# Designed miniproteins, single chains, continued (3), part 54

Each design is a single chain, and the fold is of that chain. pLDDT is the mean over its residues in the fold that is shown.

## One batch from the design tools (miniprotein)

Design m9860
Fold by ESMFold2-Fast:
Structure m9860 (fold): chain A 56 residues (1-56)
Amino acid sequence: SSRQEALAKLAKDFEQGAADVQTAISQETDPIKRLFLQGVLNSQQYLLEKYQQQLK
């Protein structure tokens, strides 16, 4: 359905966003800021997983 296609595209876009955060973590030298970014990444990955489960 069009809804499933839209959700699949959104999940892919979110996955790209998570990859960008992961890149930011690798470039961050401040350990406190890195921990914050890791928390953001973990939240994004959790939401992405739940979103992808809705496509099945």
Scores: mean pLDDT 79

Design m9861
Fold by ESMFold2-Fast:
Structure m9861 (fold): chain A 87 residues (1-87)
Amino acid sequence: SPIDELIEELRQKMDEAINEIKELASKATPEQKKKLNEFIDYLKKRGDELIEKLRSETDPEKARELYQHALELIDKELEQIKKFAEN
């Protein structure tokens, strides 16, 4: 279904973001690594919540809007995490 396709795309984007944070964590100080791992846990939780919202949506137009908002949220969170890792 169209919604299942959006869920799989969102899962792929989440996996990409988490892997990028894991790479940052591998190069970080112990203190930064701890915080980066907390960010990974946070993103996993948020991702699961967004996937469940998509799964429960019956309107394809609203599902696509929710998907776009989810991508924007992931991008903003990832930008903030990268800025943290650079400092």
Scores: mean pLDDT 84

Design m9862
Fold by ESMFold2-Fast:
Structure m9862 (fold): chain A 95 residues (1-95)
Amino acid sequence: MTNQEKSIKYTEKSSEYFEKVGDKESSEENIKIKETVKTSNKEQMEENKEKSDKIQKQGIEKSKESTPKKSSEYSSGSVYSGMSKKHIDKEVEAL
């Protein structure tokens, strides 16, 4: 599977997680980024990844205000740790 497909899949999973923690705004923004990534050149893809990471960080900070434990588990366990790569690899193996 391509790195682009991995990126899109990861963005979808991040969007689902934001919606689960009650951050619907960040979830919707991630969906928009996914659509942009599908059509973007390399430079735009790098910008979209940075935007996705920023939105993820904002979603985590927002959820910390209402549910700190869930936000901490999300950010440290899945999104920003070495476990993130293992999760992506397993996801692409399933595809």
Scores: mean pLDDT 56

Design m9863
Fold by ESMFold2-Fast:
Structure m9863 (fold): chain A 82 residues (1-82)
Amino acid sequence: ATVQPSATAKEVAKALFEAAKKVAEALLKSKEEAEELNKELLEKLKELREEKVISPADAAAIGPPLVAEMQAYYEELLKEAA
């Protein structure tokens, strides 16, 4: 069975996605900026796990889907900017 994220992890994922979308919509104009935004997202997830805001299981459940969704969003924004 797929690991189910906690209620806290679901709220964290939603907040991170909404915040990252707003930043990307305002600032993303190049592949370099997309790479930095993705790196910052991964670092934030690592920080939240290390600070015990989310469990390692929560991070594993929300991290890959969130990164994939943001990567797809960055690609669409870059197409619009080109």
Scores: mean pLDDT 73

Design m9864
Fold by ESMFold2-Fast:
Formats: C-alpha cells, structure tokens, sequence
Structure m9864 (fold): chain A 65 residues (1-65)
C-alpha cells in the first residue's frame, strides 16, 4: 500500500462521514489526513501531493463547521 492509497482512503472516509452528517467522524478522518498522510508525503518529498491533500482536508474541516 502506497502512502497515497492510505491518504485517499482517509479522504474518502472523511467525505462519506460528511455526507452522512457525522461531523465528528469527518473531522477525525480529515485531521488524520493532515497529521499522518500529509506528513508521510512530505517525508517522501511529494510536496505537491501533500499540499493538494492538505487543501482537500481543510475544505472538509470548513464544511464540518
């Protein structure tokens, strides 16, 4: 499993939770993307992908408010 596959899975779970109205779960998964997924991609030198995932997670967090 690549780091991108893991981050994509977390983003899908966050979006699904938002669609289901589970705001707390959506925030948890979005924070997981920012903490675990984005840092993992930065560690691999994949800065453009890390920034794209960070923006998407931030949008989910804004929609969850």
Amino acid sequence: MTPEESVDGLLEQARKALEEGDIERAKLYAQGVLGYGVNGLIGQGKFDKAQAYAKEAEKILEEAE
Scores: mean pLDDT 78

Design m9865
Fold by ESMFold2-Fast:
Structure m9865 (fold): chain A 58 residues (1-58)
Amino acid sequence: MEELKEKLIEAAEAKDIDAIIEIVSKHYDELPEEVQEALEKFFEGEIDTDELLELLKK
């Protein structure tokens, strides 16, 4: 869980959308519900990578 969150933070800081998609496609169900909700908003275009980072750091 923690390692996946750190990888998501690094990908978001790098603005590496492909890395974010790979983590989500392989490990979505292993992520906390709050992180899953943040990712849904990100993929719907409601938030950008900077806002996603703020949510992941909570």
Scores: mean pLDDT 78

Design m9866
Fold by ESMFold2-Fast:
Order: sequence, then structure tokens, then C-alpha cells
Structure m9866 (fold): chain A 72 residues (1-72)
Amino acid sequence: VTLTPEQLAGEVRELLESKTTGKDEVTIHFSEFSEVSPETLGIIRSELRTFEANSGYHTVEGEKAFYIKKIE
């Protein structure tokens, strides 16, 4: 089932919080998101930027995954 942009943004926020809680470094594979396409990548990237601004984590986009680490 195709997610709305708002539903995808919500799932990305929940995934980021769940994966980074208690960790200074985490890898989130593209397959862990409900839908990854050129359209949804924009939404995912936007949520990552918001997360970085509010959490002190930095994200590097790889070929198959996002690499997230705390840099403060």
C-alpha cells in the first residue's frame, strides 16, 4: 500500500528515534523504510535534516543505507 507523504514522514521520524536511542552511531538501510523511490527520498532526506538539527546527529547518505552518528 502506498503511503502518503505525511505517513512516510511519521514513519521516518519513528524509525530515527527508535534506531538512535541509546546509540552514538547507527546504520539505517534503505530497506528499513516502507518505500524508497526518487519521490520518497526527498521526504526521507527532509526528515533527516530536521532530525540532525534537533538531535546533534549527522547523516551520510550511502548507496544502500544512511549512516548516522552523533557529532556534538
Scores: mean pLDDT 78

Design m9867
Fold by ESMFold2-Fast:
Structure m9867 (fold): chain A 76 residues (1-76)
Amino acid sequence: MNSQVIRIGQQAIDAIRSGDMGGANRQVGQLIRLGDGDTARIISQGIIAQSNGDDDAVQQSIDQLQRRIDSYRSQI
């Protein structure tokens, strides 16, 4: 479970940074199906920020997502 969320989260960060909103939305759908609505919500916030051109909010969403991924990596 954790390894799937880590991979999906990293793909979402890459998609948001590259402006691939379709890719980011696919990762949201995968996380919802896995039952991780909290991580999905962070990605959705990043997508909304990117669509608004709010670079500060985009970076905040990426930072939140990275911290969450790092927390999953520490729990083996």
Scores: mean pLDDT 81

Design m9868
Fold by ESMFold2-Fast:
Structure m9868 (fold): chain A 61 residues (1-61)
Amino acid sequence: SEAELKARIEALRTIKAILQAKKADLEKNEKNDPIAQREIEVLEEQIKLVEREIAELEAQL
């Protein structure tokens, strides 16, 4: 249903916001840490995946 799709999109947008906040915190606070740099790369890929899922669900509306 449209309501279920919209609820799922909103949940994914919330997840995206959390991932973006984590990335921003690492970029701000963990200068020169190779572990933090790797975590940022993983977060960037996760953000891309979530953005793709949102776009695919929005295309169904």
Scores: mean pLDDT 87

Design m9869
Fold by ESMFold2-Fast:
Structure m9869 (fold): chain A 63 residues (1-63)
Amino acid sequence: DELVIEKTVTEDHKTVEEFVTYGLPKEEQVLVNEDTKFYVNGKEVDIYTPLKVGDKVTLVIKL
């Protein structure tokens, strides 16, 4: 089973890691784990990938 979370970046975050740490609600942040896959605008990325306001971030979390 998996959970998919989709968010639009509305604040200035440098990377996917910063967005996860500071941009996600606490309730969603605690679900992120080592098996989580990240996508920006439909492309799979790593946590070091740069972000800009307006980007669509998708998290695929394995439950």
Scores: mean pLDDT 81

Design m9870
Fold by ESMFold2-Fast:
Structure m9870 (fold): chain A 60 residues (1-60)
Amino acid sequence: MNGKELAERVRRAGALPLLGTLAGQSQSTVQEKLEKAKDVREAAEAVGIDVGVLSGAAKA
């Protein structure tokens, strides 16, 4: 799953506000970082969140 698809799944799951709070960043900042990543692992590193937490958020 690429970052663009990941960002769409997280948005659809309604997890952006939670991830923003957890990362100490705005929803829009988190969304942009997810979208620019090549994969889930890179997205997790860019946002500063565990890959397992991010993967879980994308599953809804």
Scores: mean pLDDT 78

Design m9871
Fold by ESMFold2-Fast:
Structure m9871 (fold): chain A 56 residues (1-56)
Amino acid sequence: MEEKRKQAREIAEDALASVRAAKAAGSTGFTPKGLTPDSPSPELVAEAARELVAEA
C-alpha cells in the first residue's frame, strides 16, 4: 500500500503547483484535475497535503 501513499503525495504536490500557477496568472479560481476512481483515498491525499504544508 506504500504506492498509494506515494501517489497521494504526487497528487497533493500537483494540486499545490496548480494553485501556485493559477495565483501567478492572476486567476480567481482553478479547476481541480487528476481525480479518478483509481486515485488513492481522499484520506491519504489529505494526509499527504497536511505533511507538505507542515514541512513548508
Scores: mean pLDDT 61

Design m9872
Fold by ESMFold2-Fast:
Structure m9872 (fold): chain A 57 residues (1-57)
Amino acid sequence: MKEQKIDELAEKMVKEPVPYWELERAAKELGMSFDELMRKVTEKAVELKKQKIEEKK
């Protein structure tokens, strides 16, 4: 599922910057543009950061 790959990349990006070649390869494998993949991964990463703040008791 292409969403699984995006989730994995987003979680990785939250820890540290993901290199260009890895994002480009993922975009090609998922059949989408680099710009589209970057947008989706960035949106997911922002969402994950907000969720981690919300998870605090």
Scores: mean pLDDT 73

Design m9873
Fold by ESMFold2-Fast:
Structure m9873 (fold): chain A 68 residues (1-68)
Amino acid sequence: MPPLSPEELLAAMLAGGFTKEQVVQLLERDIEHTERLASQEKDPEKKEELLKKKERGEEYLRQIRAAA
């Protein structure tokens, strides 16, 4: 699936009945899960992909927390 921007993700989740606080909690859990997967990954290429996914998640979390 194409990646959503932080604003698009927040808007989609809010439209789905989630609160901003719930979206933040879901992102935090996804970041933690991705970090665990990265720590257990033996393939360097897959590990790099997981670390990049974690970095994007952390950026999304920062932007969503800052959004009005």
Scores: mean pLDDT 78

Design m9874
Fold by ESMFold2-Fast:
Structure m9874 (fold): chain A 55 residues (1-55)
Amino acid sequence: GEREEARRAAEERLAALREVLATLSGPAKQVGEHELAEAERLLAEDPVAAARALA
């Protein structure tokens, strides 16, 4: 369903973001870590909103 597809998309984007963060340092990594934390919170509360935010 829509929610399951959105959750999957958000999970894939979160995994990609984590991989990118592993290659970064300094301010770019800090910004990405903040975005990751927000996206993880959204995924737990509203997978559709999380997928939209990560698009």
Scores: mean pLDDT 79

Design m9875
Fold by ESMFold2-Fast:
Structure m9875 (fold): chain A 76 residues (1-76)
Amino acid sequence: FEELFKEELLKALEAEKRFPELKARVIEIVKSSKTLEELMKNLKELLDSPEISEEEKAHLERIIKQAYIRAAEKLS
């Protein structure tokens, strides 16, 4: 699941044309995180950051949710 989730998340991020700075930051987190737990922790910390706008947070949450669903579907 961890590798599938990372793959789906990276695909969604690479397809994204908006928020290039946020995109780069999330890609770095995905590549540096070694476990699903670590990845989710780092993503939560980013979402809790005051430097990220509400629009960026909502968009990132949507991407994370969709990537999680897609990864889970591949395991079914």
Scores: mean pLDDT 77

Design m9876
Fold by ESMFold2-Fast:
Structure m9876 (fold): chain A 56 residues (1-56)
Amino acid sequence: GPLLEEARRLLEETRDFPLLRAAAEWLIENYDSLDDEEARRMIEGLRRGLEIFRSM
């Protein structure tokens, strides 16, 4: 689904940031155990983290 595709994209984009990459890996591994709202919050958190690191 669209959220899982976003999570996979974030895994690629967070490659240089170990903590963000670990969170993206956890999200993908546990995707089926999360509800839609929880998955969306994690994706938004990862995007925010990535933007902060890219701004440095």
Scores: mean pLDDT 81

Design m9877
Fold by ESMFold2-Fast:
Structure m9877 (fold): chain A 92 residues (1-92)
Amino acid sequence: GSSRRRRNLRRRNRLLSTRRNNLNNNRNSNVPRVNSSRTYGLNVLRSNGMSVPPSNVVSTSVSLVNSSRNNSLLVLNHNVFNLGVNNLLNLR
């Protein structure tokens, strides 16, 4: 019966993440930095031979970048790989 417990924790984590991102963006007011980080991340994704899927991946990368800079690139690549593999399996 761990599924319901996980969903409750996941929902709580999402609310905390959204709040932290909103507060951080409001305090910093550094919109250009986010754009620069995105461009840099896109280059790394291209180097790995992966295309940028629809806005769902972009939304994920933004959340990760706002949460942690140091590990955001590593976590982004991991999530993008999972999404890419899932799409490939669906096509087969």
Scores: mean pLDDT 47

Design m9878
Fold by ESMFold2-Fast:
Structure m9878 (fold): chain A 86 residues (1-86)
Amino acid sequence: KIEELLKEAKEALERFEETLSPEDMDKVGDYIAAAVDEFDPNKPSDADAALIMVAVARTIFKRDPSLAPEAAEMLKKAVELLEKAA
């Protein structure tokens, strides 16, 4: 289930990079949050770090849409952290 959710997050991230839409960014964050919910609470804080990265990416993009590339890089790092932790 985690692997499937992270695959969905990567596909949503590709759409966000194409569209630069807040709605597509929210989909990436939703899949990352769903993947985090499947993690064992006794594992290292990589899941929490990923959620922080999503929150920061959303914040910078909403305040300055020209930072979409930086937001996308942060979302990609969040997915990579969860893939390594899974």
Scores: mean pLDDT 78

Design m9879
Fold by ESMFold2-Fast:
Structure m9879 (fold): chain A 70 residues (1-70)
Amino acid sequence: SIETLAAIYLHHTEEVGKAEAQLADPSVSEEERMQLEKQIDYNRSVIDTLLKIDEEGITAAAEKLKAERA
């Protein structure tokens, strides 16, 4: 369903945000940095795939889901 796709979309966007925040920490090792970059690339590839299915429907449902969580 669109609601399921929206939930998956939100999960992966949140994971990108978390990884990007961790990369901003200068104490992160080079090995950890590489793993975080791989996580970002993976999550972005999932997001891109979902948006190709139904960008408008998924983003609208995701906005509604965020409002319900707030």
Scores: mean pLDDT 86

Design m9880
Fold by ESMFold2-Fast:
Structure m9880 (fold): chain A 91 residues (1-91)
Amino acid sequence: KKKEIEEKIKELEEMKKELEELLKSGKLTAEKLRELAERARELGLPSVAELLEKAAELLENGTEENRKKAEELVEEAIMLIKLEIMALKVE
C-alpha cells in the first residue's frame, strides 16, 4: 500500500510538471489535455480530469478568450494536483 502511494505521488508530480511546462511554453493543445485528463481519471482525480477536458474543448474553438479560459482551468487543475500530492504525503 505504501509503495502504491509513492508510485501515485510520482505519477501526479510528473503530470503536474508536464502541465506547468505546457503553460510556461504556451504549447497547450486539446489533444495533450485530453491525454492528461485520462491519466488523471485513472489516478482517481475525476475533478482534475473534468477541468482538463473543459480546457481541451475551449482550445478546439481557437479564440483568444477561450485560450485564456483554458489556461485558467489548467491552473485550477494544477492546484488540485498539488493538494492531492500534499494529502498523500501526510498519510
Scores: mean pLDDT 84

Design m9881
Fold by ESMFold2-Fast:
Structure m9881 (fold): chain A 117 residues (1-117)
Amino acid sequence: SKEEKIEKIEAELKALIQQAIDILMRFGRSEEGRREYRRLTGRLVDLAVKMAKEFTENEVSELLYNVEAFAQQRTEEAVAEMRARGVSDEEIAWLRARVQGMLSIMHLEANLEYEKL
């Protein structure tokens, strides 16, 4: 069903964001971290395009809201853990910027697909 497809894509987007946070926490600004972040961002773009083609703008907006709420909560949990470990404000700001970058790309790619209609 359409509802099952939306739930599946929402779960996949949430999983990609969680993987990105975990990779950024583990590898930081390293070459490995940048490579994995790029790979996950590519998969997120593919899902954003797919959802924009299959669902209405309102359904995509609700899905994006849920994914962003999840990303915000998980980012704050990661930041709390990083602070407890004595990670610098600069490194914390880097992680926040990388997560926000993924969310911005997700929004942009979905909107660009609607402009083709």
Scores: mean pLDDT 87

Design m9882
Fold by ESMFold2-Fast:
Formats: structure tokens, C-alpha cells, sequence
Structure m9882 (fold): chain A 95 residues (1-95)
């Protein structure tokens, strides 16, 4: 079912796995540091610190955090799917 495309060296494969794991860890930490009740207050505080955060930006950050939480649940079952969710969360934050 899976097509590894080309045959990579073990070093390249291990690097990809480690990078995905680091991205998942960062997403999980972001979610853990953003309490479900206080997220809006922290975003408002960021604006007070001179960071102009629009409503759309705040909503994207919240959605990215939610995707990170879903990735956490899938980390034990399907780490590949967890990595895809983390990557999608990062895309939301970049745009």
C-alpha cells in the first residue's frame, strides 16, 4: 500500500522520523500550554504587548492547537497520521 518512492539511506529515514516526532512534540507542548478556557485571554494579552493579532489569526492558532491535540491521540496508534495533522497545523500557522 505504501510507496516509499525511492530507497533512502537509513540515516535519511531516521531523520524524517525524528523531525516528525519533534514537530509532534512541539504541537503537543503548544496545546498543553494553551488552556481551553484561557486561550483567548492570552491572545488578547499578546495584542497588548504590541502584537497585532486579528480574529482570523487567533482562530487559526486555536485550530492548529486543536489539530495538535488530535495528533496526540493518534501518536500511539498511528504516528504517521499524527505527523500529517501536525504538518497541516503548521500550514495553517504559515498562512
Amino acid sequence: MLLPEVEYSEEQRELAVRLGRELTEKALEAVANAPPEGVDEELQAARADGTPVGKETAERVLEASRLGAEAAKLLMTDPEKALELVEEALRLLEE
Scores: mean pLDDT 56

Design m9883
Fold by ESMFold2-Fast:
Structure m9883 (fold): chain A 62 residues (1-62)
Amino acid sequence: SLEELERQAINMVREMVKQGASRDEIIKQLQKFANDLYDQGVSNDDISQIIRRAAEERKRLE
């Protein structure tokens, strides 16, 4: 589901922040995640929502 994919992206960001990953590393990993979702047939609108939510979580943790 979209909620499960959003949770996966958010948890990935949280773990990377916890491990001291840089902003650029997180952005690169989110881009890879987005590409994987596209290859799996997830719509561009849904991918945009997932990535936006994960990026918001990164900013919240700063």
Scores: mean pLDDT 86

Design m9884
Fold by ESMFold2-Fast:
Structure m9884 (fold): chain A 57 residues (1-57)
Amino acid sequence: SLRERAEQLARGWLRLARLPESLVPAVVDAVLARHPDASTAELPGLIAEELARIVAA
């Protein structure tokens, strides 16, 4: 599903960034709430943008 793919991508990005994987639900929920029409192909970019927001905060 779209959500499962988003969770896998978020987990991978968080691991690379050395951030807690406990942030996966927050990242995924934020991406899907802002981009309800998002396709699977768009997910990597959208998750990267959300992760950048979290790191900048």
Scores: mean pLDDT 81

Design m9885
Fold by ESMFold2-Fast:
Structure m9885 (fold): chain A 78 residues (1-78)
Amino acid sequence: EKLKEEYEKLKKEIEDYRKQMNDFVQKANDYIEEIKKGINKEEASKKAGDYYRQAVDFDNKASELEKKAEELKKKIEE
């Protein structure tokens, strides 16, 4: 019962991290469009890179939780 509750919590955290990842990818793309328009190229390039790095960080966090979710799923099925 507790393992099933933990599994559902992990799935929700994974979903939230994946949503944050996608939001940061979109923000990075918005700054890439600013670069194409020649607007604040240096600042836009830095911010695009920073947002992309944040997206990668959330991708890594989601992947770690996915590993924990798989471990819990195996314990629930035992």
Scores: mean pLDDT 82

Design m9886
Fold by ESMFold2-Fast:
Structure m9886 (fold): chain A 80 residues (1-80)
Amino acid sequence: TILKRLEEEEKAILKELEPIVEKAKAGDLDAQRQLIELLVQILLERAELARKLNILTPEDEATVQRMLATAEAKLAELEA
């Protein structure tokens, strides 16, 4: 139930981000940076909640860490 609410909330947020997503797809570096930063914030909030509920598997933890590392690397490329 809680996870389904979070998924619906995520879908609503992504829909509101459509203009930023379209700019990012078109190669707008500022839009790409903003989108990555926002997605990282959402990822961290969801991961923290999952940890508190003891539903985050070790494989999920590894995936979160990999996604964060990828986001950091991409942000560094956009800053360069």
Scores: mean pLDDT 76

Design m9887
Fold by ESMFold2-Fast:
Structure m9887 (fold): chain A 100 residues (1-100)
Amino acid sequence: IGEQLLNTPTDNPYVKELGELLVIKENGLTPEQKIGRAIRDKVLELLGISYEEAKDIKVEVNGDEIRIYRNGKLLGRITGDEVEGSPLLEEVKKVYDELA
């Protein structure tokens, strides 16, 4: 799907970036690292922050639990089907469910 999206002619930058993200998912990372990277990118998008400010964002993936931190403060967590914390975690859960 990532390769197909990258090879599809499109002027939509989101579709191109999504295709690139899916290719990165396949590229030598563990499943937890792939999920963590995709979630981090989605959090950056939802918060509207730059990649330099991304250093303040930490995503921890441990089995079925995901924790998201900003500046060392917990924004929220996802455990299986449960979402706790910031409303942005509902959008992050959609990404997790798609990748897990």
Scores: mean pLDDT 63

Design m9888
Fold by ESMFold2-Fast:
Structure m9888 (fold): chain A 86 residues (1-86)
Amino acid sequence: KPLSPEEIAKLREEVRTLLDEMDKLEEQYFKAKENGDEEKVKEIARKMAEIQRKLFELLSKLPDEVQAEIGREAAERGRKLMEKRK
């Protein structure tokens, strides 16, 4: 059964939440790594892997056009994180 516009909007909101969490975890991961906090690095890496798995599952349910939009948003977020690390 094709997804309704409301179902697509809900899935996009879930994806945005996961992308926001991934951005925060990536910042925390590098900070923990710089501080030599091995326990924290392992905890964050596990959380990042879990979020990536959920993202792939959600993306597989969305139409190609919506996946392309999310891809552009993820690329923009990645650029901002790279600039922040300069």
Scores: mean pLDDT 80

Design m9889
Fold by ESMFold2-Fast:
Structure m9889 (fold): chain A 60 residues (1-60)
Amino acid sequence: SDPAETFRRLAELAPEIREQLERIADEVEAGASSFEVGERLDSLSDEQKAALLEALRTLA
């Protein structure tokens, strides 16, 4: 699976955080580690994390 493609799909499902998710996808394509991606995701606000979780449920 391509993790960058997954983040781009999540960005399409969660337009309110699209810019943040597309930035993470770009960083993953540039070789960002799982740890760096985890730090980016952890830095999201509670509202942004809720939007991400809703998008993840839609993909499942």
Scores: mean pLDDT 83

Design m9890
Fold by ESMFold2-Fast:
Structure m9890 (fold): chain A 64 residues (1-64)
Amino acid sequence: SKKKWTGEEVLEKLKTFAETSGLDLEEHFKSLAVLGFDFPEEDLDLSKPLKENAEKIAKYLNSL
């Protein structure tokens, strides 16, 4: 379905993926490509909180 994403929903998915897989934040961005997310990684800052990066991902998804 064409669902509008929120930063909170993206953050929840990233956290759930981390908790389930035991991967760190860097591995999550690699995993997003596997899940069919094609977005520029340079727009993400791994030194920033997960929440901020999740909001950028949500904004990107909503622009498609």
Scores: mean pLDDT 62

Design m9891
Fold by ESMFold2-Fast:
Structure m9891 (fold): chain A 80 residues (1-80)
Amino acid sequence: MKEEIEKLRNEIKEILSKYVDQETVDEIMKAIDEMLKKPVSEALKIKGKILQKLSYYGVPPEAMRKVSELLSKILALKKK
């Protein structure tokens, strides 16, 4: 489970590195780490804030959809 979460986290990092600067990537990765530490209800709020920030930075809809799917997979694995 932890290895699978790390793989998903790294996939998000690879996607974001194509569209936003390294400082923004690092901020989003920290937000994902906080999402993993919080209860599912709080984690869903963090997911929403991540997607809002990426939309503000002009990440394309296709990449946003993939990141959203990967974040949902991380949350599903956190439940186990």
Scores: mean pLDDT 81

Design m9892
Fold by ESMFold2-Fast:
Structure m9892 (fold): chain A 63 residues (1-63)
Amino acid sequence: ASAEEVGRQLAALGGAGGMEAAVLGLSGRPGTGDVREASEGIAALGPEGARAAGKIARQLLAE
């Protein structure tokens, strides 16, 4: 995806999904092995959180 489109999506997440922005900040890189713990925390937020986590994981894997 283009950098501009990614920026637009991030702004939308921050504006409409402050919870998602907070989770992204928390799960950015707290430590080795925390990926699963962050994912479980996101899952507790419901299907929206779980889908967001899956999307982020796919993006990281592609990098």
Scores: mean pLDDT 50

Design m9893
Fold by ESMFold2-Fast:
Structure m9893 (fold): chain A 66 residues (1-66)
Amino acid sequence: GPVLTPAEIEAIEKALTRLHIEEGVKPSAEVTALLRDPSATRDQLLAAAKDPRVRAAIEAALAATA
């Protein structure tokens, strides 16, 4: 699938920062590593997001950038 755009990465990072502040939930090291990988795809990121709250935050951020 297509690689994540800079706008998608920014939206996801903001959503995950908010989740951490509001819910105390941190993304996994795998999710954080994929956000720093310029070849990372949407499907890879969603597959790595095992916590349903982290996955929901990523999905919402991606929908907002569509």
Scores: mean pLDDT 84

Design m9894
Fold by ESMFold2-Fast:
Structure m9894 (fold): chain A 55 residues (1-55)
Amino acid sequence: GPREALKERILEGAIKIAKELGLDVGLQLARKEMEEAGFSEEEIEEIEREIRKAL
């Protein structure tokens, strides 16, 4: 659905930024965008784990 598509876009963007600017920057970007979109802390932590796994 639209929320899942948004999560995928945030994850892809955060991984790209993490590879270019560092893991901390990518994680901060993902958290900010997910909080603004109204995702839960559990969903944010799941995406943070996926970012770390992709690096």
Scores: mean pLDDT 88

Design m9895
Fold by ESMFold2-Fast:
Structure m9895 (fold): chain A 65 residues (1-65)
Amino acid sequence: SIEELKEKLKKAKTFDEVLEVAVEILKKLYPDLSDEQIREALLSTAKDLEEARKLAEDGLKLLEQ
């Protein structure tokens, strides 16, 4: 659920933890993409924890619409 993803994101402390939550979020938005394709796109865009977290938060906002 969206609520579970929000809680996971709040508890995520490392880049890798935030990245995995972002993959789960974006997989719901882009179900035709593989986890590997989503992870690759995120890694090409987000180079640190703050950028990865922003992408995850933006994805959650899109899921709420």
Scores: mean pLDDT 83

Design m9896
Fold by ESMFold2-Fast:
Formats: C-alpha cells, sequence, structure tokens
Structure m9896 (fold): chain A 66 residues (1-66)
C-alpha cells in the first residue's frame, strides 16, 4: 500500500500538533494552556492560520512568565 501524498498544509498541521503537545508538557501558565486548547481546536477545524496565531500567543505567554 502506498501512503497518500501529503500536502505542505498537512505537514504544517503535523508540526503544529507536535509543538502544541510539547508546549503543553512544559508550560504551567493557565492562559498559555487556554491558547493551546484554542490552537488545537482550530487545527481540528483545518483553520491552520488561526491555529498558528493561537499557538504563537501561547508561546509568547509562556516566555513572558519566565
Amino acid sequence: SLPVPVSPDERVKEALRGLIEQLRSVTTNPEALEYLDKAEKYLEEDKINKAKVYLGQAINLHLEEQ
């Protein structure tokens, strides 16, 4: 069986899922966790740009709390 060719967007979605999981495992900031939940929901809805925005906000909140 051949795997279905993945689009660049599908690769981006996989990368975003990995980043969300990684950040969720290390952050203790409740606001960052809320933004990660939103990023994950948008990713499930195939709204990649919105997922990126919310993930970026979660990363920023995580860094600001250090």
Scores: mean pLDDT 78

Design m9897
Fold by ESMFold2-Fast:
Structure m9897 (fold): chain A 81 residues (1-81)
Amino acid sequence: KPLPVPAGLPAPSDRTLVDLTDEELQKVAERLYEAAEENGVPLDEILRAVRNHLRSRLTPEQADEAVERLRKAIEEIRKKK
């Protein structure tokens, strides 16, 4: 069964990860970080799943950009911990 960590993350309705505000992106990053910690899943695996989902809707470059934005937001969260 799939991990429920990236659920609803690519976009609510008409917005993709690239269209999210920094605040919205940070909330997504917080949920991904918490899910990774709780499930003992490496963050890179979660980010890879998100990238694969985004690549169905975006070009590889756009998907990579969205994932890098998430990675940076998660790194900011890690600094605060």
Scores: mean pLDDT 67

